# Designed miniproteins, single chains, continued (2): the designs that were tried, part 61

Each design is a single chain, and the fold is of that chain. pLDDT is the mean over its residues in the fold that is shown.

## One batch from the design tools (miniprotein)

Design m6086
Fold by ESMFold2-Fast:
Structure m6086 (fold): chain A 88 residues (1-88)
Amino acid sequence: SATVEQVQQEAAKFKETLDRASEAISRAIADPATREEGLELARELSKAQEMLDEALKNKETEEGLKLAQQALDTVREVLRRAEELLRA
């Protein structure tokens, strides 16, 4: 269905963003100056993954699609914050 295809597309974008966010967070945690903020971002990243996992359980539904979109928005924001943290 179109909904399943859209959820899968959001999940693919999430995975690419997750890989980049994980790398940035790991670098932030490695530096004592940014470790606390990096650990907080790691917790937010885990919540975004849980949100995507729930979306994939409901991929046939409009609710699942909305949840997948929210998960992608969340992981993108985590990446943005992690990259800003590394630029400081």
Scores: mean pLDDT 88

Design m6087
Fold by ESMFold2-Fast:
Structure m6087 (fold): chain A 81 residues (1-81)
Amino acid sequence: SLSPHAQAMLELLRRLLEALEAGESSAATLRAIVDEVIARHRLSPAQRASFEALLAFLEGLSAEQRRNALTHFIREAEEAL
């Protein structure tokens, strides 16, 4: 079973991919998704660092690269169940 932090990350990855596939790629929309997942899972400041790192990484990618990266991360997380 996934840790609570890993479950929150998997939820974030899936929601970000869904938003990108729906054409919702604004920084405000992606930030709102991150903040909602953090709040829902009651993550500590230290645990939030991995979410901030993911968001920063995705900001450096094209839309196609973001979709590919998120799909890959989701697959890896699901295989670790």
Scores: mean pLDDT 78

Design m6088
Fold by ESMFold2-Fast:
Structure m6088 (fold): chain A 102 residues (1-102)
Amino acid sequence: MSPIEEFERILAEMREALAKGDYRAFVAAAQRLIDLGVEYAEKLTPEEREKVLREIARLQDAVSRLLDAIDAGKPADEVRQAGEEVLKEAERFLETLREIEK
């Protein structure tokens, strides 16, 4: 299986989970994307690795903000906005991977 195809499948799972308000499934998919991204980065040049790890750090920060919002019992709209930021960073990460494979 292509790494890109696997990342695209996880991103699709994240979109579905977010649309359903299933934040457990959403966070689990985001963590899986991060773990696979770190593994993928180990196979890259130092320059490409730094770029990928920077995108992963942004995604990790967004996930932390989402978890903090959930734990604090924030309103549903604020939790959704935090989830949308996680999805945005995940999409940015996937775009970076597509650029590296070309």
Scores: mean pLDDT 85

Design m6089
Fold by ESMFold2-Fast:
Structure m6089 (fold): chain A 96 residues (1-96)
Amino acid sequence: TQEIIEKLRELEERAIREGWSEREILLELAKILGLPTEKVENIKTEVERKIVELEIIREGQKVAAKAGLTTPSFASDEEMDKKVEELKKEFKKEAE
């Protein structure tokens, strides 16, 4: 858990320093959290990117909670679920 937190901090610093794209940031976040990278690699739209980003943030929040950490950078479970649902509705509206 502490190792994951260190990796997340290093990721933020490197992303800013090296000018990483949002896609590159999401790919590295998925790797750190042990999530499937194929969801990030298959992102084709802005809405898909936001859905994957929120899913990654939600997993990070669960890891932080297990470590006994609280951070204002993570939304509550209810807020995260609502945002994911809203984005999925927008994606369906735009795709259909």
Scores: mean pLDDT 61

Design m6090
Fold by ESMFold2-Fast:
Structure m6090 (fold): chain A 99 residues (1-99)
Amino acid sequence: MGILGELLDMKKKRQEFEKEVEEIKKLANDPSLSPEVQEIAKRILDLYEERRKLVNETAEKIKTLSDEERMKLVKETQKKQDEINAEIERLKAELDSLL
């Protein structure tokens, strides 16, 4: 796949993620759904915000660090992202089971 293909894939993933966030926001604010569904949807949104903050903070910090410190921070950040992603996937599975 060429550079153009990679850019198109990134755009599609961004659009898909934006649609997913919008759908989860609708679930979080839909009064016709159970309080449990609304709470799980809100928790998923909170985890997306935590992940975004983690990535942005890491990106800022790496600009001022040595190569060794950058590698350590990237590994620590990746571990935290993996933990957040695992929790998001668990909550999505729980949400799907309630819908």
Scores: mean pLDDT 81

Design m6091
Fold by ESMFold2-Fast:
Structure m6091 (fold): chain A 81 residues (1-81)
Amino acid sequence: SMKEELGKQALELLKEARELVEKAEKSKDINEAKKLIEQALEKAREAVRLATEVGEFEKRQAEGALDEIKKRGEEALKKIE
């Protein structure tokens, strides 16, 4: 169904967002880390948009993942000298 496809796309975007924030966590360049975090947040926000079309449960799960990515990004930036 269309909702199943949107749900799959949202999960794929969250996976990509987590991969980007993981790269930011491993970066020693603050400008590179900021760019990776910005890209991760953009993908996570798109995942929330798609998940909202699927249902309330999926929206809440995607919003939780977005909050996780925001926190991980902030922690990554704090570790860079």
Scores: mean pLDDT 88

Design m6092
Fold by ESMFold2-Fast:
Structure m6092 (fold): chain A 92 residues (1-92)
Amino acid sequence: MAEIEELKKKIELLETGIELLRLQERREEPPEEELPELEEKAKPVDELVQKEAEERKALSEKLGKPVSPIEFFEMKLKEAKEKLEELKKKLE
C-alpha cells in the first residue's frame, strides 16, 4: 500500500535527520567524500525541522520542559516504526 511506502520514506528522513543532528551535537565533521551527499540530504531535514518547529514547541509547553529537535525526531521515528509494523500486520 502507498501508506507503507510513505512511512518508509518518513522513517528514512527521520533517521537521516537524527544522524545529522547528532553529528552537529558532537561537533564531528563527516568524511570529506560524504559531505556532498550529506549536504543534499540536509536540505529536506532543515525544512522538516522548520515545519515541525511549531508542533515541537507545543509539545515542550505541554510537557513543561524543552524538547530538542533530536528528541522530537526520535519520538516521531518510534511512532512511525510502530505504525509501519501495525500496517504490515494488517496486510498478512
Scores: mean pLDDT 71

Design m6093
Fold by ESMFold2-Fast:
Structure m6093 (fold): chain A 74 residues (1-74)
Amino acid sequence: SLEEEIDRFFDELKERIEKVVEQAKAAGLTKDEIESLVANVIREAFEEARARGLEIPDSKVLELARYAQELVDS
């Protein structure tokens, strides 16, 4: 279903963000640099999702933003 496809999209995006944050921290990047990398990952993922016709719910965008910020701040 479309809802299952949206849930899978966000689960895969969260895993991608986790890996990017872990690698960036291991490389000694600043918080601002990590935030920029995460923003680019999210932008590219949303462009791909929209190209596939996925409508991104605002509630899921806010949840993802909180999740990403917690990873960056950890």
Scores: mean pLDDT 85

Design m6094
Fold by ESMFold2-Fast:
Structure m6094 (fold): chain A 74 residues (1-74)
Amino acid sequence: MSPLEQEALALIAAMEREVREMVAAGVPREEIARLAHERMLEVGRLMETLDEASQARVEERLREAARRIEELLE
């Protein structure tokens, strides 16, 4: 696995952790959504530098993370 793929996956994991911590702390949903959006843009920028196979793996993980975050906010 490339260092960039590892970095993208680490950002996704960090995003999920930060969102869970913010939800537990009672942070307003608007602020949580803003953070999640910013983290997703960072992951998107890294994905542009990955090959197709690495992009597919990162996209799948990001999709799973986004769904879990949506569940946490609702």
Scores: mean pLDDT 83

Design m6095
Fold by ESMFold2-Fast:
Structure m6095 (fold): chain A 74 residues (1-74)
Amino acid sequence: MGGLFKNLSGSLLSHAYGMAVSDPEKAPYYADGAAQTNEHLAELARKAGDEESAKYAEDTARQARELRDQLRKK
């Protein structure tokens, strides 16, 4: 389970960051989506007893929210 959650979690943030470079106008939308999805993944991982994946997804969600907020300030 951990590998799948970490790969999905990280890929969502990486995609949002890529959109910040290639399409800054849409990037806040993707960053917000990555944050929400990672918060949901963290909850699912915690319910499954995978605390490592839950913490990774929580950290990734925080990074995605910070990216979203920075992009919205422009």
Scores: mean pLDDT 75

Design m6096
Fold by ESMFold2-Fast:
Structure m6096 (fold): chain A 89 residues (1-89)
Amino acid sequence: SGVVEKLREKAYELLEEMEKHLETANNSTDPAVREKSLKKVEQKKEEIGLIIDTLKNLGGEEEKKIAEDIEKRLKKVLEDYKKKLAEKE
């Protein structure tokens, strides 16, 4: 289904955009820039979550595997960011 491939592509695009906003937040010395970037991260995280839920609701084995892959990638991006924050004192 073209819908499944479009959802995968959109999720990967959102993950890449989220990583860029996290990098901006991590590297910024301006609290206002950091806050704005983190707000964009939250918005993209919510959109990715909706794609994961949509794929799971489609109920196919392939769709579930794609949802699990996206979920794993999302978790890794967020964990990597938290580690980088913990290294800043």
Scores: mean pLDDT 85

Design m6097
Fold by ESMFold2-Fast:
Structure m6097 (fold): chain A 83 residues (1-83)
Amino acid sequence: SAREALAELKEAVEKGADPETIKALFDRLVEQIKKMTPEEAREAALEAIKIINKYTEKHGDVDVANEMIRKVREAVREVVKKA
């Protein structure tokens, strides 16, 4: 579920998991968001952006963080268009 994917991503970022693990968990989260209602997708996206911002603070990878935020926003837009 998206809630489980959010929790796993948050824990991985807090524990300083490797970038490959973080990207895999992030991609799983994006796929879960695509299956949500527009309202649920927006809430999940806000939580995801908070986690990505924390990742940026720890690693300084602004370009990677911006790409992740872009993918989350695109997933929400696709959910809204489908509704």
Scores: mean pLDDT 81

Design m6098
Fold by ESMFold2-Fast:
Structure m6098 (fold): chain A 78 residues (1-78)
Amino acid sequence: LLEEIKESIGERSIPTFEKIKKEVEKMDEEQLEEELYELSKKLGDTERLESALEKTPEEKRLETIKVYLIHYKIILED
């Protein structure tokens, strides 16, 4: 998932990805979930996010949250 996002944003977007990744890695679980749902509402992607989280094993839930948050932040930075 994280590797797939790196590939999808392309070479030119790598510096932006690294900045956003560092920001997300500093957040606690509560902050991650709050920002994730706020950004998903702004982008109209809440249903897809919920579906993805339902299909994600509990062990990988936090990783999936971080990946989606990074993805949404990259979209909004453009």
Scores: mean pLDDT 73

Design m6099
Fold by ESMFold2-Fast:
Structure m6099 (fold): chain A 95 residues (1-95)
Amino acid sequence: MTHMEKVDAEKWEKMTEEEREKEKAEHERILETAEKEAERMRKEMEETPRSEAQRRSYEEAERLLRKALEEAKSEPLTVARVTALALLMIGAAFS
């Protein structure tokens, strides 16, 4: 577990239900923005003349971004929430 994941889990644990819902809404907004950015990148690659190497590099970057976005959308719970629950269970077991 990374230090950042642990910090996010502790932060999530201390949030109220309203704060958690707000965080979830913000996460969904970020995903939507990323999706629009991926589409914009694809259009720029198509409309702007580029070398073959640059075009292939951009196509790969767009593909990776799209894959990451699809994986994030398929997640029923945020990583922070899942990690917070796991840490709470561990804490309860060893406290």
Scores: mean pLDDT 58

Design m6100
Fold by ESMFold2-Fast:
Structure m6100 (fold): chain A 93 residues (1-93)
Amino acid sequence: SLLEKALEKYREGVKAMENGDYETAIKKFEEALKLLDEAYEKYGNRLISKGIYEMLRRQIRYNILKAKRKLEGKEPLPKDGKAIEVDDSVFED
């Protein structure tokens, strides 16, 4: 249930991004991240593996930063979220 709600909020954020509604996208992604963190804290590896959890958190964080940069008219971020694994400074605002 909590994981399903997290994924639903994530999909809503993706749709908002596609529609250019970056403010709504940020809000939905932040809601998805909170629900994902709560679900993993409560159920741990019984719900999803640690690797999948960390990958999903990174993807959501990347999309939040991407949406914020779009909203602010700043330089675009790298195309994939893998850059977050090697250098967090790339995504600092």
Scores: mean pLDDT 74

Design m6101
Fold by ESMFold2-Fast:
Structure m6101 (fold): chain A 71 residues (1-71)
Amino acid sequence: MEEGRRHAAQVLRDGILEAADKSKDPKVAEEAKKQADVLGDRLAGATTDEELARIQEEVKKVVDKAKKSAE
């Protein structure tokens, strides 16, 4: 089970990093890369559905911010 969460964490990191690489603002890109590691670690360690839901909400916020800065 924990191995599956680690895989999900890696997919999450890759998604955020991809969005960060498309960002035109280097400060937003750097923040997104930091959040990729933090949120990935949180997902790998998450033990409840509530924790997973909160992590998913934070991921969406980070990705949306990176996409907005790509404009």
Scores: mean pLDDT 76

Design m6102
Fold by ESMFold2-Fast:
Structure m6102 (fold): chain A 86 residues (1-86)
Amino acid sequence: SAENRRRVEEAKELLEEAIRAAEAGDYDRAAELWARAQELLADNELTPEQYEELLELGERFVEAVEARGAEEFEAAMRRLVAEKAA
């Protein structure tokens, strides 16, 4: 549907922002943006093309985090989960 396509495009934008945040060393923002993208995609049916585009963005995000901030990103994700559970 058009709505499904819009949600996928929004998720792509969030992942691109997450990559930029990770490159800037803002791992709390990167964690928040990544989590929002995952929530947006949770109930969406993806075409093979959309899946490949999202996989590529996910791989770029992981590379940006692993280059300098894997430990800091993991800590940020733990903080985000704890905050939402409270």
Scores: mean pLDDT 78

Design m6103
Fold by ESMFold2-Fast:
Structure m6103 (fold): chain A 90 residues (1-90)
Amino acid sequence: SAGEELVQALGRAAQALRDAGLTEAAKEVAEEAHKVADALNAGDVKEAIEHAKKGIEIAKRALEEVKDEDMRQRVEDSIREVERAMEEIE
């Protein structure tokens, strides 16, 4: 489902941040992914979108700290995947 794709995309963004050494940002994005899953399970699509947007904001801020070009590209690709998955729900 579009909801499952959004949660998985946020999980991949968290992993990309962990791989880049941004462990705190990765934890925060993973927490937002759990909140998206909880909101979708409760039928609250609006709350799910708000948490997904917060996850994107956290990842974009963390992206500014990524110095390695390949790691930066991976994080950017993960953020784009989250944005695409969110559009499928909106």
Scores: mean pLDDT 87

Design m6104
Fold by ESMFold2-Fast:
Structure m6104 (fold): chain A 82 residues (1-82)
Amino acid sequence: SYTVEVEVNGKKYTLTLREGKNVFELNGVKVEIDTTGKSPRELLLMGIGLLLRGMGLKLDGNDKEADAYEAVGKALIKVSEQ
């Protein structure tokens, strides 16, 4: 497992990512990801996908959910950098 610190809108989040199913609860928002069999490149793409989803949530006025997806996306990108 990898523990990483990310910052979103001035708030710091410490996330521990493991191989397999991950469930994060950030500010009451649940974000689920499955890292089973994912290469570093696939983790990077997954992280980018979560950042894009966060961007869409922000456009819909769901700032709290957007921040949670951005935090998990940033964490995946950091883990993908090795």
Scores: mean pLDDT 86

Design m6105
Fold by ESMFold2-Fast:
Structure m6105 (fold): chain A 67 residues (1-67)
Amino acid sequence: MPSREETLAILREMRETGVVTEEQRRQIALPSLALTVGVEEAAAIPEITPEHLDLAIEGLESLHLKA
């Protein structure tokens, strides 16, 4: 399991390149998004959009600042 810093770096890279691998989507993008919008809402997302990546990044940054 990557650190929060590593997870944020990967999410920012995905947002910049627009490329998300199946493994990155499953292990990084969806879990990060679930922390922001909830597990049920994240599971209902058929495709990760740039807006979803922005939401995940902001959510993780907020949680990191609180910790």
Scores: mean pLDDT 72

Design m6106
Fold by ESMFold2-Fast:
Structure m6106 (fold): chain A 95 residues (1-95)
Amino acid sequence: MPPVDEDYAKLIMGRVASIEGSRFGKFEEIKKLFKEMFGKEPQLTESQANSVSSGYRSLLETLLDQMIERLKVTNPELAEKLEEFKKRVEDILEK
């Protein structure tokens, strides 16, 4: 599969996670987890993540879900890794 969909899914996941982390005071913990799992820092700073509207966040989450569904067919390992990261982020935010 061309890597463009994979890179874009990671980018959108990083943005969604950064927004949620900033909102719940878990930005550094989520940033660390993202870097550990994907080898790259999220593209948003904490300040940028904190400034994002709820509508934009919902749009990014919808786009991410669509990309994960595509990746389940073309790169199931990455799709599973993105789902694992999403669950770990939810666990961090619930604490």
Scores: mean pLDDT 76

Design m6107
Fold by ESMFold2-Fast:
Structure m6107 (fold): chain A 107 residues (1-107)
Amino acid sequence: MAEAVDVSAGGALFIGAMVTLAPDIDPAALVARALELEGLPDEERRRAIVATLTELGVSEEVAERIARVILETDREVAAHLAAGDRAAANRAFADGSGEVARLLAEA
């Protein structure tokens, strides 16, 4: 069975951060966690992302910044896709992905 799991832009950024911090983590568990987080209200999703990143040794300040980038990127990508602007959606995702990678490299 070769159906790609439909994960949001924010979920994809969260998976990328988790793979960077914990490369031996089960990819299926990461996808399941990303989908669980997408079902939460924004404030609960932010708190859950921060808690996960801090458990992996990221400072609370950096974890909060990463969580905000993830949530903002998800919102921007969704808004651009709703407007039919796939190019703007792709750019917003690339910008968010680069910012998450930058924050992790400086942590």
Scores: mean pLDDT 81

Design m6108
Fold by ESMFold2-Fast:
Structure m6108 (fold): chain A 69 residues (1-69)
Amino acid sequence: SLDELKAQASALASQINAIDEEMKKLEQDYLEGKISEEEFEKRYEELLAQKSALQEQLAALNAQIRALE
């Protein structure tokens, strides 16, 4: 249903927001000397890949929602 699609879109948006907050925390931990540059780069790239995949899913889902309204 449209409501189910909107709920899925909201869930994806929340997951993307959580990754953004994790990336900010990771950057702060690096600036505070809590992690190495190599560990920062590795984790940041992993988070970017996850975020990109979720953004593509959200964009596709939002297109479906728009088509049904």
Scores: mean pLDDT 90

Design m6109
Fold by ESMFold2-Fast:
Structure m6109 (fold): chain A 74 residues (1-74)
Amino acid sequence: MKEEEERERRKAVYEKYKNFIKDLQTKLQEANKAGDEEKKREILKEFMKKYPITPEEARLISEYVREEARKEKS
């Protein structure tokens, strides 16, 4: 596939899970403040159970986030 199509695909996958990722980060931050490792594991399991992110989708999200981070630093 052409690189531009891959970029749009990465963005679409990120946007699809954007709100869920924000909720996940908030919950993980709260559990981290409490030092509750068991709670962190349960939050991750519940997230994956409700919003099954495939390894491919996780890779696309990671690539998109890295590209956006490069733009932000510029």
Scores: mean pLDDT 70

Design m6110
Fold by ESMFold2-Fast:
Parts: structure tokens; sequence; C-alpha cells
Structure m6110 (fold): chain A 62 residues (1-62)
């Protein structure tokens, strides 16, 4: 979804600027996902694997 893609982009930008934990905590606040899952999603985003990050996010928010 466009909303999840936007949240992922915002989380990844925050992770670049303030570190992985800041991006993961933001993702938890926006989606309610467990922190461990949010960390994995943010790591994928930081690694340039945005499609995989979005797929993981969508799977856990369904």
Amino acid sequence: SAELERILDESTVLAVLKGEEAGAEYLVRKTGLPLEVAREIVRLGLAGQGQEALALLERHTA
C-alpha cells in the first residue's frame, strides 16, 4: 500500500539520519509491529533491499 511504502521510506530516512534503532522505533510507533521485526525491516531498507523490506512489512501488517 502507498501508506506502508511511505512509512517504510520515513523509517529508513530516520535510520540514516539518527541510527537504526530510531528508524525501528518509529516503525513500531506507526505500525505496532514487534521491535525485532521492525529492526529487520529497517536493516533491509538500509541495505537497499526496499522491495524485500516492504514485503516483510506488508506480511506482518495483514
Scores: mean pLDDT 87

Design m6111
Fold by ESMFold2-Fast:
Structure m6111 (fold): chain A 75 residues (1-75)
Amino acid sequence: MKKEKAAAAYYLYKKGKLSEEFLKKLLEYYGISEEEAEKEAEKLVKEGKLTEEKAKELVEKASEELIDKLVKEKE
């Protein structure tokens, strides 16, 4: 699950749909390298499991998780 969300973020970043800053923050949060996210994205695309629509859905969920973590740490 975490690698799939990281892969989705990397996929959207390469499409110019996601900022580098958000990608780096998300990868740091999941403890996943950019290289690992790239490999997972390539795998999921080949398996037909990662489309732009699915990637957006996964990144929305990941964004909510990241916001929740930031809110909990700030409070």
Scores: mean pLDDT 78

Design m6112
Fold by ESMFold2-Fast:
Structure m6112 (fold): chain A 89 residues (1-89)
Amino acid sequence: DLLEKSIQNLTDMLTKAGVTKEDIKEAIERLREEGVISQEVADAVLKMIDEGASIYDVIRKLVELAGLQVAVNVGKTAIEIARERKKKE
């Protein structure tokens, strides 16, 4: 219940910020390059996105594979990417 609520809250924050699946893919690649996320975790999550998984399912998988803190870091990075994109519009 609490974990599902945390995942849903993070998903809602991402949606309200206008985060796209492409923003999440870029966030995952940045954090992989920084060593925050392993190659195996990055590959698994990127494959899910390419196969049409929802943002909720992607965040849930990040929590399962890497923990809540890593999922939050991906979310923060994706929001920053979305904000940078919106400033150019």
Scores: mean pLDDT 85

Design m6113
Fold by ESMFold2-Fast:
Structure m6113 (fold): chain A 68 residues (1-68)
Amino acid sequence: APLSDEELADLLMETFGLSRAQARAAIELARRHLDRPVEALAAELARRFGLSPGDALALAHLLKLQLG
């Protein structure tokens, strides 16, 4: 079963050091871009949240897995 939004936000905070507000924003951003290539989502996450390219790509894969 997929994680709830709050469970996913907690995971993102622990794994990527995001604030709760940033984690929630990342989830909503990913929901708008689930049909896009993972690299496109990663680029948007890096731009929006100041993540390294590697962290942004890892986050994009996790979000597509959990929300897709």
Scores: mean pLDDT 85

Design m6114
Fold by ESMFold2-Fast:
Structure m6114 (fold): chain A 79 residues (1-79)
Amino acid sequence: MRELIAAADPALVAEFRELARKAIEAAKAGNLEEAERLIEELEARAREAAAQGREGDAFVADLELAMARIALGVAKAIS
């Protein structure tokens, strides 16, 4: 786990974290459509990293995606 995070491209890691952060903020604000759009964007990035064999990048993207999806799920359940 830690080794995969360390192997990831720092610029891509920052990008994934920013997308996840924006998705979580959108979900908390009740903007579910924007949250879903940002999650779809992050999902596409995770799939592309995995397809290219970039295991560290894919792992970080999947981890950030999981956090964003949890936030959206909670927001939807409360609404």
Scores: mean pLDDT 79

Design m6115
Fold by ESMFold2-Fast:
Structure m6115 (fold): chain A 97 residues (1-97)
Amino acid sequence: LSPEVEANIATALGLQAVAEPDPELAEEMRKALKAFSAGKYEEAIKHLRRVIERGTPEQRALALLVLSAAYQKLGKNEEAKRYIDEAEKLGARIPEY
């Protein structure tokens, strides 16, 4: 589940290389993914919130998917489900859509 979400986000970030309107948000997403991979879920959440507040709909959708995975790792399954629903409303491609 988590590795599959990370792979999908990495692929989407590669596609975003076509146009980077805000390289600072791309850096925040990269920091969030590194923190998540290191098991630092609270740190990942902080970086993801910045992407959600200032990102494009595509960036917000990706950030919400990683945020959902981080909340699942912290045992907050209700919050995780809410963030998945928000990502889906923004047009995120969820593997089990």
Scores: mean pLDDT 71

Design m6116
Fold by ESMFold2-Fast:
Structure m6116 (fold): chain A 77 residues (1-77)
Amino acid sequence: MEKVKEQIKKFEKDIEETKEYLEKNKLSKEELEKIKETVEGNFKKLKEASPKSLEEEMKELEKKVKEFLKFLEELLK
């Protein structure tokens, strides 16, 4: 339980820090696509590992992940 909760918090922080970095730095389309795949894969694994007791935290994370993925899609245009 404790480990998964820590992973959720770390994932939220990693997304926010990555977004800040991407707003300041121009990356190639290939690098942006790798970030997208990594975030989607890591979120899927975390969601599968998360117990029902962390459902609210997972819903909040899912919202942030979806917003981050939309941000990446805009950068890929």
Scores: mean pLDDT 81

Design m6117
Fold by ESMFold2-Fast:
Structure m6117 (fold): chain A 81 residues (1-81)
Amino acid sequence: SALEEAEEYAERAVRIAAEAEADPSQSREGALGAGVGAGVGLIGYAVGKLAGDGEFAAEMARRGAERAEAGLRTGSFAAGA
């Protein structure tokens, strides 16, 4: 279901943000970008879940995970956020 897909992306976003924060070689800007990207996606996920819109929840969680990964890979706040 769309909600199950959203939950998988939300878990991925949290994991990526945690990895960025835990990595002592990661720049503060990259870690903050990953955290902001994941956070915005997770807020959208929660709103979609509360509204019963599983597709919106999945899309927001997916975007959060993608943004978090971009921030982690590039070390750039703008890429993550």
Scores: mean pLDDT 76

Design m6118
Fold by ESMFold2-Fast:
Structure m6118 (fold): chain A 89 residues (1-89)
Amino acid sequence: SAREAALKELEEMEKHFLENYVPVADALANDPSAEFVVDGKTLKTVEDVKAYTAELLRKAADLVLEHGDAAEQEDARAFLAKLEALEAE
């Protein structure tokens, strides 16, 4: 079903984030002269990682809003509100 496909995509997005973006953020925090390429995007600063992380998290939330149940959609809306608040600070 579309829901099962979306859940699998969310799992792959989480795995991709943990394997590719988190290590780059850690590496850039330890060596600000470092440069990494993930998904064809050049990451040179922690701010670059934050921007791409926010993009990925919005995509994940959009999938939950489209295919999730009422409780999952409520959690996704709460999460997006927190993400927007964090970006405003």
Scores: mean pLDDT 75

Design m6119
Fold by ESMFold2-Fast:
Structure m6119 (fold): chain A 79 residues (1-79)
Amino acid sequence: SLEEVREEFEAFLAHVRRLIEKLRELGAPPEFIEKLEEILKETERRVTEALEAGDVEKAREIVLEAAKELERILEELKA
């Protein structure tokens, strides 16, 4: 349902924002923080557009793609 997807998305946003705060406290480079914030903004925009169109499956796909991209960036930070 739309309500479930919205709740899942809000939980995802809360998790990512918490991660960004922790990374900032640990002294992560500003460019990595900016990349994470850009992905978050773009994901929020795309998910909002998909939900506005009533496309629940597309909204979920966008969140999964964003999660993968965030994981990739975190691996770069650890390298």
Scores: mean pLDDT 79

